Designed miniproteins, single chains. Designs and how they scored, part 40

Each design is a single chain, and the fold is of that chain. pLDDT is the mean over its residues in the fold that is shown.

## One batch from the design tools (miniprotein)

Design m1456
Fold by ESMFold2-Fast:
Order: C-alpha cells, then structure tokens, then sequence
Structure m1456 (fold): chain A 83 residues (1-83)
C-alpha cells in the first residue's frame, strides 16, 4: 500500500507544519479514498479498518489542537499501511 503510506506521511507533515485546514482536510479525504481503493483491489480489510481508525483518531486529535498526537497517529497509520 505504497500510495496510502505516502499520502499519510504527507498528511503528517502538513499537520506538523500547521498547514491550512482546507489542505489538511483535503489530504485526509484523499488518504481515506486510497484506503477504500486498496480494499476494493483485494487488500486486507481488517488492516485497512485499523488504518482508517488511526486516521479518524488523528483527525480528532488535530481538531482538538493536539498537532503532535495527530502527526504521531498518522505516522503509525503509514507504517501499518506499508506492511
């Protein structure tokens, strides 16, 4: 899942750098769509559910202002996606 991992790392960098909300939300949406595409193409559905859960928790932390926690969760999701 190289594309998902790359998208999640880019999202983690945007969050860490304090990018505008629109860019963060757009990249998060794109990453989630890539996860759905991987499931359709036969990726492990259980693993993809865990990746989506990490993205959702990261976005919740970001909305609460915890940028560091959000970036950490996104990096964890990227590592899981690379397996």
Amino acid sequence: MRAVAEALRELAELVAQGAPDREVVAKATAAKLLVVAEVIEGADEEKMRRVLELIDRAMEAWEQGDREKAAELLREAAELAEE
Scores: mean pLDDT 83

Design m1457
Fold by ESMFold2-Fast:
Structure m1457 (fold): chain A 89 residues (1-89)
Amino acid sequence: NLSEERAEKGRESLLEALRNATDPEARFELARLLLLSEVREKLERGESPEEILREVDRRIDELLAAGLLSPEQAEELRRRIREFIEKMK
């Protein structure tokens, strides 16, 4: 549907911006926005918070492996996403 297509295009745009960002703080914020978008979509689809957290951890590990996040940024991002999911319960 159109909303899912817009969300996917938004995520692609954020990922492209993240790849082009040279500033570590900008990369962190873009990664956070991308992951929050994915988390919101998964919560809307009724996925369990535990399954969402496992997928987020996997996605953060992928960004870390790609050199787009530092280990410190990866841990901070995991913390922020966990807090977001907790508040949405």
Scores: mean pLDDT 77

Design m1458
Fold by ESMFold2-Fast:
Structure m1458 (fold): chain A 71 residues (1-71)
Amino acid sequence: MDEEFDAGVDIIAMAVDLVTGGYEAAVKRAEEAIKKYSDNPEVVKIAYDFLAEAYRGLGDEEKAKEWEKKA
């Protein structure tokens, strides 16, 4: 199975975590995606966006802003 398919599944999982209020799970998933897809700048950028959104959900504005700058 190629990186594109695996990335799509992980992105959907992160989105589900965010919309269901699973912010800690979304952070964990996004951090793993950054490590797993480190050679894919588009996927890493999406993971940074999800990290920023998850940290906003957790009330950590400083971390949210930091990840938003990396996206």
Scores: mean pLDDT 78

Design m1459
Fold by ESMFold2-Fast:
Formats: structure tokens, C-alpha cells, sequence
Structure m1459 (fold): chain A 59 residues (1-59)
């Protein structure tokens, strides 16, 4: 699996674990990043934001 594919898979997993409606918004943002061919750096930023959201929600 490429680094990009690993980041997308992890981001999808973390987004799915968020409570609605935040999970839906995060999944839509991930789909948009995938569609426009977002860089590894952009995906890493998105993943950091998801991890921050998990921490703030006590997940």
C-alpha cells in the first residue's frame, strides 16, 4: 500500500468514528480530497485535524 493509500484508509477510519454530523462532514471532505488528487502533505494535515477532533471529543 502506498503512503497516500495508507493516509486515506486511516483518515476514513478516524472520520467514521466521529459522531454525526461531524463524521458525515469529515467523510465528504476526504472524498473531495481524493477527487482532486490531494497531496500526501494535505492528507497528513487532514489526518492531524481528525486526530485533534478525536482528542477534543475524548475518543
Amino acid sequence: MSRREQLIEEARRLAEQLPPPISGAALRELDELEKRGASVEELERFLRNLRQAHAELGL
Scores: mean pLDDT 83

Design m1460
Fold by ESMFold2-Fast:
Structure m1460 (fold): chain A 92 residues (1-92)
Amino acid sequence: DEATRRRIRALIAELEAAIARYRAAQTQEELDQAVKAMYTVASELADLARGISPEAAELFREAVRLLEQGRFDEAIELIRRGIALLEEALAA
């Protein structure tokens, strides 16, 4: 479905932007907003990616759990792997 593929590409861009905001955060408020954005977008990608890349979906789901635990750098590493797998699946 082209609409679903377009939505997933938009969410990938939103997630990468949220990670960039997290890395650039200078205040606790900016950090919290970036983490909330990563949580929201990764959660949506975990649901939408299941039909395209079940492996990517599981990585996003696990990243959401790590975000809830405050393990942000570990969550970002799983997000990066999930994005890579999802981009490969979208190119196929």
Scores: mean pLDDT 89

Design m1461
Fold by ESMFold2-Fast:
Structure m1461 (fold): chain A 65 residues (1-65)
Amino acid sequence: MRLEEALALLKSKSPVSRAKGIALIRELGPSEEAEAALREVAEDESVPQGIRDAARDLLAEWAAL
């Protein structure tokens, strides 16, 4: 339920919805689905840099575990 909502927000064309999706994923913690979705956002050149940076920062936090 909550992860599916966060993943749907990350696929939105709205930067606000994408930012909310990243915040929800941060609250949920690490999972394969969340990591895959964050990698897609971080590597998507059509996504605003601030959103890509947020996704990359979260992935870096989880990689340190």
Scores: mean pLDDT 80

Design m1462
Fold by ESMFold2-Fast:
Structure m1462 (fold): chain A 86 residues (1-86)
Amino acid sequence: SELEEEARKLLEEARRLVREAVELLRDVPSEYIPRAIGLILRAIGLIFEAELYLKQGKYEEALKKAREALRAAREALDFIRKVLAE
């Protein structure tokens, strides 16, 4: 289905951004680590929720959560990149 395909594509991108954020985490100054981890964990939780909806065949809910996961993953990576640019 179109909704399932869209949700899966968004989740693949969200997972990619989360992996990049985790790789960069080792270079984040200690003062920013708690916030960086919190943002990463939020994205991971939303990815997990979207995957559960996909398994249940609830593709509209999966797509909504996949979009939220991608936004959260982008926020996590953007925060880390800004910290590292300082």
Scores: mean pLDDT 91

Design m1464
Fold by ESMFold2-Fast:
Parts: C-alpha cells; structure tokens; sequence
Structure m1464 (fold): chain A 66 residues (1-66)
C-alpha cells in the first residue's frame, strides 16, 4: 500500500489546493518517502484534477529518482 503521505497529497489535489499538493509532494520526496510508483500515481491524480504544476513537479521528481 502507498504511504500515508501519498493519501494527503492526493486529498490536497482533489480539494483543488495545488499549492499545498506541490509543497507536500516536494517535502515527501526530500524525505525519501516517495518511489517511482508513488510519483506516477500523483501525476495521474494531478492530471485528472487538471493541476498542471503538480503534474510537472511530479514528473521532474520522477526523473531525479532514476
């Protein structure tokens, strides 16, 4: 199962709070809490919600993960 932090990020995106979603996403990545699957799920959720900055942020972080 995905980490609890992933649920918080998705909930922020579904609420339309892109700034909060991006902030939580970056913080979780810096703490090593997100893997490539988590980032892919965030990109899908952000894309469905129409949050282009969150999609871009998740994609950039996934490239850093190798």
Amino acid sequence: MSKEVLTEIVNAMLAGDEEKAVKLLREAFEEGLLDTIDLALVMMAASVAGLEEAVRTAAELEEELE
Scores: mean pLDDT 76

Design m1465
Fold by ESMFold2-Fast:
Structure m1465 (fold): chain A 56 residues (1-56)
Amino acid sequence: MLLQKIAELIAQGYSQKEIAEKLGISQSTVSNHINTIMKGLGVKSVEEAREALNRR
C-alpha cells in the first residue's frame, strides 16, 4: 500500500520531500521506495518514472 501511494504521488508530480511530508515518513524511506518503483519500471530517474506512471 505505501509503495502504491508513493507511485501515485510521483505520478502527480510531487517531490521526494513533499511525499515524505504528505505520508509522515522520512525522505530516506521515500527514496528507497522510489528506487524500487524506478527499477520495476526500468527507468533511471524520478522524472522518467513519473512519465511512465502517467502513461498507464
Scores: mean pLDDT 78

Design m1466
Fold by ESMFold2-Fast:
Structure m1466 (fold): chain A 96 residues (1-96)
Amino acid sequence: MSKEELEKEVEEGIIEIQVAVAKLLISKGKVEEAVEYLEKMLEKYPDSAELYTELGRAYFLLGKYEKAIEYYQKALELDPSNEEARKLLEEAQKKL
C-alpha cells in the first residue's frame, strides 16, 4: 500500500469515529452540540460526504429542513453513491 493510500484509510477511520461521536451526541439530545462538533470537523475534512450527511441530519432534527437539504446536497456532490444522504434528502424535501 502506498503512503497516500494509507493516509486516506487513516482519514476515513478518523471520519467514522467523528460521525460516531456526533451520533452519540444526538442520541443524548445534544443536537446543537453535535452541529458545533460537526462544523469544526468539516473545517479539517471539508471533502467528507459522511460529515455533511450527519450535519444535515442534525439540522433536520432541529426542524431546519432547508439547511438540512443544503448539507445533504453537498454530501451527494462529494459522493453521488451515498444512499443514506439521498434517502435523507428525499425525507427533508417532503417537510417543505
Scores: mean pLDDT 85

Design m1467
Fold by ESMFold2-Fast:
Structure m1467 (fold): chain A 61 residues (1-61)
Amino acid sequence: SPYAEEARRAAQEGNPEKAYEVAKKALDDGDSQLAADVINAATESGNPEVAKAAARGAAGE
């Protein structure tokens, strides 16, 4: 999904704020599967701060 691609880029850039915003947008604009795709993409990066930010965004925090 385009959200997952943006999350992967944020993770590669080491940008947790961007990952949070992408996950939040996916949650607001789509169903829970889109938010899950963002979390998975961020987690695959191996950057724990980016993965945590994506999870917070996907949870609507």
Scores: mean pLDDT 76

Design m1468
Fold by ESMFold2-Fast:
Structure m1468 (fold): chain A 86 residues (1-86)
Amino acid sequence: EAEELLATLEKLKEEGKKAIENAEEILASHGVSPEKAEKAKEELEKALEYLEKAVEAAKAGDVEKAKEYALKALEEIAKAAEVVAA
């Protein structure tokens, strides 16, 4: 399971990087203020950092830590969404 978890986390990390690049255009197209866009980007960057830590934990075979970091990444994604909605 650690190998499957690692593969999933690496895919999420790659997709996350692309989503962050695309987010600026999407936010601008919907008239989101520069201040909100910047705060949302900061939370998404924190999510990516947690995904990187999850990948490292999975590579070490620490499935528990990998899951913990993945959950923290989801929390940061939720914060980014809240900033945009505010």
Scores: mean pLDDT 77

Design m1469
Fold by ESMFold2-Fast:
Structure m1469 (fold): chain A 78 residues (1-78)
Amino acid sequence: ELVKKAEELKAKGDYKGAGEEYEKEGERKEKEGRLMEAAEAYEKAAEAYRKAGDFEKAEEAFNKAVRLVLEHVEKEVL
């Protein structure tokens, strides 16, 4: 689905588009409560944005991934 489209965009060198599709996957996984998978999608978005030279969006995506990892740890403990 969204991940496959992101991989296709990466293959074409459209790293900004790939980052956008990975962000959509992250949002979808967050809504499903799948926090670690959402974090992985945001990490991939951050990497794609970094390759596109969009360091601001890369940092935003990375921060979302970190927040989700921390939330997952809290759910495991609580």
Scores: mean pLDDT 81

Design m1470
Fold by ESMFold2-Fast:
Structure m1470 (fold): chain A 80 residues (1-80)
Amino acid sequence: SRPTLLELLREGDKYTISAFLATTEDERVRERLSKLSREQLLALLDRLMAVRGDEAAAARILAEALKISLATARRLLRER
């Protein structure tokens, strides 16, 4: 089975997280990621790594950075 983004945040590195986000099929998430500068994307990856797989913290970071709902952020963290 494919790992979830939440599992990758606990066990993965920045490259694995970046690759997951680049391959997402969620149109809303994809649209929002395309609006981030390189600097904003790197800052997002740093913030996500810093919370060490805390789901609630990761969901808040994703919702804020991508301008998506907490429900969408939680689905992104748990999708396989």
Scores: mean pLDDT 78

Design m1471
Fold by ESMFold2-Fast:
Structure m1471 (fold): chain A 108 residues (1-108)
Amino acid sequence: MLIKAVAAYLLDQGNYAEAARSLTLALERGEITVEEAADFLAKMLKKMGASDELVEKVKNLPTMSVEEARKVRDEVIAELKKRGYSQEVIDAVDRLLDAIIAELERRR
């Protein structure tokens, strides 16, 4: 499956909800690593106008504790709400973050 190419294409088109859903499915299927999912999410958030500080936190999700990762998830959702993104986009990104956190729990 060319999921990384599909996710990159959707991100380039500004289809953030579908990009996040594609990454979630790929991560749940083991087709991409948590490191790859975090990298794509960080790139997506940067394109969405998130702060450089928040983008860096997301990039570092694979090195975090589950507790730290949950705090970053809350910061991401708050940022997207503040920036006026649709509930569909927010829900898709939240689901991707939950999938990343679930993989961190499995590693520990």
Scores: mean pLDDT 84

Design m1472
Fold by ESMFold2-Fast:
Structure m1472 (fold): chain A 73 residues (1-73)
Amino acid sequence: VEEMLKGLEKALEVIRQASNDKEAAEGLRKLADESKNETVRLHLRGLAAIAEREGKEKAAQYAENMIKNLRDA
């Protein structure tokens, strides 16, 4: 849980710092490649795909909801 929470928090930071959807997706893929946790990596790649297809704001919403659910558990 802690590893996933940390990964998602970093993902939100990457998304917020990105200037556009493409930069957000590329940043998320890079973050995923740097992750040593396979489950975190898969989720970060999923967020990258969302950022590319639906935009960085949608990816941020998904990440925020995941973080909230993990903290409320």
Scores: mean pLDDT 80

Design m1473
Fold by ESMFold2-Fast:
Structure m1473 (fold): chain A 100 residues (1-100)
Amino acid sequence: SEEKREKVRAKVDEVLARIGETVRKIDPSLADEVVERARKAADRAIDWAIENYPDLSEEEIVRLALLEMRDAAVDTLRKHGAFEAARAVSAIVREELKKI
């Protein structure tokens, strides 16, 4: 549903903002690239889940989106040798997953 999509996007956007802010503090040159790749991965996961599994809970869709965001962000950072920022992003997503 549209309401479900909006609620999932709001929660995902909150975590994405924190990821972007954290990367910007550690390696500001990579922040925009990481946010863009993470956002695209999350959007793809949300769209796929809502279209193919309408019975998934809001929390289950958020979990899927956060895992895809983590992988996209971490892969981007590791490719650039930004291992400290990659660890920080992984920690943020791990803490958010505990709340779901």
Scores: mean pLDDT 89

Design m1474
Fold by ESMFold2-Fast:
Structure m1474 (fold): chain A 85 residues (1-85)
Amino acid sequence: MYPEKILKAGKLITRTLEELAALSASDPVVREAMRRLVEIYRYLIETQDFKAAAERLRRLAEELEPVDPRVAELLRRLAEEIEKL
């Protein structure tokens, strides 16, 4: 198990959720990104597969890029940071 890496991932995800909320918590795209980010974090806790979690984050960013590139950029940055753990 990787308890320190899971804790670091949790802090990175919490920071990203706060940055998403700061964009517009009432925006449906932001709310969907936050919901799916929580699902990816559950996957990460369950599997401890940081590479697969980062790939899921990149796919989410690609899906959301045409709708809100700011949301996509936050998710891509998080994916790079998670992959480095």
Scores: mean pLDDT 84

Design m1475
Fold by ESMFold2-Fast:
Structure m1475 (fold): chain A 71 residues (1-71)
Amino acid sequence: AEELKKRAEEQLKRIEELAKIADPELSEILREAGRQFKQLFEEALKNKDFERAEKIIKEAEELVEETEKKL
């Protein structure tokens, strides 16, 4: 569980860093996505749904990678 929390925190920080350098419209989209990922991840951990938590982290990683390519 601790490894999943660390990975989620790292991806959320990367999303926030990208939001700081993105244009205003993309910045708002990234911050909203970050909030949604955080909420879904916390819910998955509360339910002990570690498969769902892993999937959420992977989706956040994909968002970061695609956004980095577009900036």
Scores: mean pLDDT 82

Design m1476
Fold by ESMFold2-Fast:
Structure m1476 (fold): chain A 59 residues (1-59)
Amino acid sequence: MSQLEQDAENFRAELRKRYDEEIAKLKKELQTNPNNEDVKLKLEALERHRRYLDELGLG
């Protein structure tokens, strides 16, 4: 593989990790406060974006 391809794959891996960590954090917050609408909306938005990245082959 070229260096450019390796850099792109590393970027995608780091991006996936960041989204997964944020999603996990928000899920824990919802477990302690299930009526927090702001957290629920943010979690839903991040999960949609994460699925979009997977669909594009970026996640």
Scores: mean pLDDT 76

Design m1479
Fold by ESMFold2-Fast:
Structure m1479 (fold): chain A 72 residues (1-72)
Amino acid sequence: MASDEEIEEGIALILYAIGKMLEDKGDTQGARETGKKIAEIVSEEIAKRLAELARKDGYTSVAEGIEEALKK
């Protein structure tokens, strides 16, 4: 059965790849905005796990975007 959780996780990983590309190019605003979109689209649990992964990988702008959206 295709679960909403599996679909959300796939979407989160694709958006994270985009966020990493933006941050690697020096577009920290775009990376942060992408992080916020991840938190809007996927469950809080998936978003939190991805924020921790992004911080561990050094993508702080993506992580900050996710964390900012989750504060609301």
Scores: mean pLDDT 81

Design m1480
Fold by ESMFold2-Fast:
Structure m1480 (fold): chain A 70 residues (1-70)
Amino acid sequence: MSDEEKAKAILESALAALEEGNVVAALKGIQDALKVAPEKMKPLLEEALKALREGNVEEAKRYLKEALSL
């Protein structure tokens, strides 16, 4: 499995956690994804983390979906 495929699998789990209201699990998932994500994906993941820290769950979901579309 490529680093991109590993990151996307983690992000799909993080997105599902956000849809269930589990922000703590989503934050951990995005942090774990950042450790294996390709450079092109990292800026979107950093923006998603920033959005979650600011309480903007919908913006975070948008960034995660954009990262998954790469």
Scores: mean pLDDT 84

Design m1481
Fold by ESMFold2-Fast:
Structure m1481 (fold): chain A 65 residues (1-65)
Amino acid sequence: AGEAQVAAWAPVAERAAAGDEEARREALRRHLELLRAAIAEAEAAGHVADAEAARARLDALEAAR
């Protein structure tokens, strides 16, 4: 059931991506760039805990793609 449902879901997701999904993907990419910049600034400031929190958010967004 799992693989067949994922395979059936993929064409639906591709049809949904005709404009809306591409826009979401581009927005996500830009958001990831901003998070990477924020991590670099936090590290430069010596705020290791803030950098790790921002990295955890980055990893969660990458996993959601």
Scores: mean pLDDT 66

Design m1482
Fold by ESMFold2-Fast:
Structure m1482 (fold): chain A 66 residues (1-66)
Amino acid sequence: SEIEEIAKWLVENYGLSEEKARIIAEGILNGESLEEIAEKAFGVKDPVSLRVAIRELKKIKEELEK
């Protein structure tokens, strides 16, 4: 599936756990906000950690949408 292919790519290129990678892949494909994906995948809620996580997710999304 597309989710599994993206999740594998994230594990290999970003060193993410399979569980976190699947959450990110599913969120991006479903058009979820980067804030929602960051909260689900990384368990972060504070503004500083969210900003950092969102920045990384934005880079991932840009690479996947090429």
Scores: mean pLDDT 81

Design m1483
Fold by ESMFold2-Fast:
Structure m1483 (fold): chain A 57 residues (1-57)
Amino acid sequence: HMIDEEKLRKIYKEKFGLTDEQLKALEELNRAAQAGASPETIERLRKKLDELLKKQQ
């Protein structure tokens, strides 16, 4: 399977216990990927989510 929204969401939840902000960031990333957004847009959204993840560390 390609990346499923539910699958990705669960993975991130396990990592840092998704907050509302983190959930929205993940959803934005998923939406952009689904819409076929540019690599730049996807990378920015990934970085945003990653920064939220880093706070857990």
Scores: mean pLDDT 69

Design m1484
Fold by ESMFold2-Fast:
Structure m1484 (fold): chain A 60 residues (1-60)
Amino acid sequence: MTPLEEAVDLIARMTRASPEEAEELFKKVKELINKMDVSEKTKQQLLAAARRALEAARAR
């Protein structure tokens, strides 16, 4: 799996996770995004998606 595919997969897992699991997955996604060799725009979009997934998990 490429780092980009891994980040997308982790964000998808966050949407189905418990709040505690979502926080752990968010930390992994943030670390992965920081290590990725992709455009700043792509990094910002992935971080925004991850933040939305985390907030959705917390609202349960």
Scores: mean pLDDT 80

Design m1485
Fold by ESMFold2-Fast:
Structure m1485 (fold): chain A 88 residues (1-88)
Amino acid sequence: MQEEVEKEALEMIELAERLIEEAEELLEKAESREDLLEADILVSMAQMSVAVARILASRHELSEEVLERLREVEERIERLRREIEERE
């Protein structure tokens, strides 16, 4: 059971990482408010995935490596949200 919970948390973190990468690409190429809106939606989706992983971490004992990746993704989300806000 514990290994299954850790795998689920990792899948949510990996999903968030992919969404963040897509948002970063969109921000680098952003020429319109529509591009900024799309990036914001991707970041919001990443935030939801991370929220699920954080709930799993609060209820179950996850490995230090998984917790570190979760923290790094949360920091990237905060940075991207700030960048989007500044570009509005």
Scores: mean pLDDT 83

Design m1486
Fold by ESMFold2-Fast:
Structure m1486 (fold): chain A 65 residues (1-65)
Amino acid sequence: SMSEEELEREILTAMVLMATTVIVRYSEDPEERERARRLGEEALEHRDDLEKLERLLAEAMALMR
């Protein structure tokens, strides 16, 4: 069974990927799209780092404003 922390990291990873996918698909700004691609790649590289995933989610959410 997945631990609570492992579940939290999986949810955060999924949230970052969902947010960045929306930005890549729907943003009219090519720089925002490229930044979103990098944030998604970092989330996949750092699935084990809760603090990093929280920071990446905050950055992705800021791009959606």
Scores: mean pLDDT 86

Design m1487
Fold by ESMFold2-Fast:
Structure m1487 (fold): chain A 97 residues (1-97)
Amino acid sequence: MLEKIEKAIEELEKEIEELRKSIPEEKHKEFEELAEKIKEELIKEREKLLGMSLEEYIEEVAEKLGISEEEKKAMLEFEEKRIELVAYQKAYLELKK
């Protein structure tokens, strides 16, 4: 489990880095600021839908599945990284308009 989650996180990181490289240097600051804002909004929206924080949600899932502390941390990192990728994708599309 842990190894698969870590590999998935690495793949998400690679996609984010490719999006960063695809933006002209003069727009990098605007792109990063927009992506961070969208990420914050997406996290708040998800937590609202869950009725709890992402950390609390992952803790509840981990307790039900009986997974290790390390796997729990990796799952939280994966969820946050997935949201980050979506934020970067949305920022990329916005700057291409």
Scores: mean pLDDT 83

Design m1488
Fold by ESMFold2-Fast:
Structure m1488 (fold): chain A 69 residues (1-69)
Amino acid sequence: EKKEELKKLVAELIALKLEIIGLEYELERLKKLPKTPELEKRIEELEKRIKELEEKIEELEKKIEELEN
């Protein structure tokens, strides 16, 4: 049933969005600290992870849209 599949995809989408919020919060916190090479590297790693999750969200949103139609 497409309705159950949609619920699962929406739940996954929500989980990924919450993960991004957590990572953005950590990123904002780190940006307020004194700049060191280790900190800059950590910031880059978090920004890369956020971008990867945003791409996954776009893929899920497209799948949800196709199933809703």
Scores: mean pLDDT 83

Design m1489
Fold by ESMFold2-Fast:
Structure m1489 (fold): chain A 60 residues (1-60)
Amino acid sequence: MLSELASQGTSSIIRAIADGDDELAKRLVDAMRKVDEAEEKGDEKELKKAMEELRKLIRE
């Protein structure tokens, strides 16, 4: 679910910041922004791509 993925992304950003991993935190913020932009535009293909990018970063 998009809402669940956004929550996981936010938690991952907080964790990255706490760990001092500024690069990971920046990548997570950028990935979440792309998800929000794709959802706002209603582009299902871009939304799926952005969600997969975010999931990949969360798994790191």
Scores: mean pLDDT 76

Design m1490
Fold by ESMFold2-Fast:
Structure m1490 (fold): chain A 73 residues (1-73)
Amino acid sequence: MAEEGKKLALELVGRFQREAEPYVTEESAERPEVQRLAREAEALARRVAAGDLSAVPALEEALRELLELLKRL
C-alpha cells in the first residue's frame, strides 16, 4: 500500500512539475502564496506517499491551485 501511494504521489507531482516548468521563475517562487501552497502540496504528497490515499483529492486540488497561481504571475 505505501509503495502504491509513493508511486501515485510521484506521478501527480511529476505531472505538475512538467506543466508548471514554463511558469516557474525566481520571482514567482519567492511569492508567499506560492511558497504556502507548495508547502501544503508537499505535506499532502508525503501523506499519499505514506499510503494515505484519502489525501489524493486534496493533493490534486493543491497542485491545481498552485499551477493556476503560477500561470497568473
Scores: mean pLDDT 81

Design m1491
Fold by ESMFold2-Fast:
Structure m1491 (fold): chain A 86 residues (1-86)
Amino acid sequence: MKLILTYKNMSPEQLTAEALRAIGLGLDGYDVKIEIKGDTLTITIGNLSDELVQEYLDYAEELKKRGAEVTITIDGDTTTIEITLP
């Protein structure tokens, strides 16, 4: 599966933490593309397992409980998660 994860309204600390996490996935052999534009971070991960996609969905729901706005779109084998931090 392909995951497209977009974080909006990030602090510099949040952006650094999530970018480093994405770099770690790339080092673990995942096909990772990272795009940073201002306070927005977009991470594209190709060839992710259903189990790992579910972990990201669970994390998005945790962030939603903490006041984030979350939009999830599933189109075939592509899952898109957009998260706007409070």
Scores: mean pLDDT 84

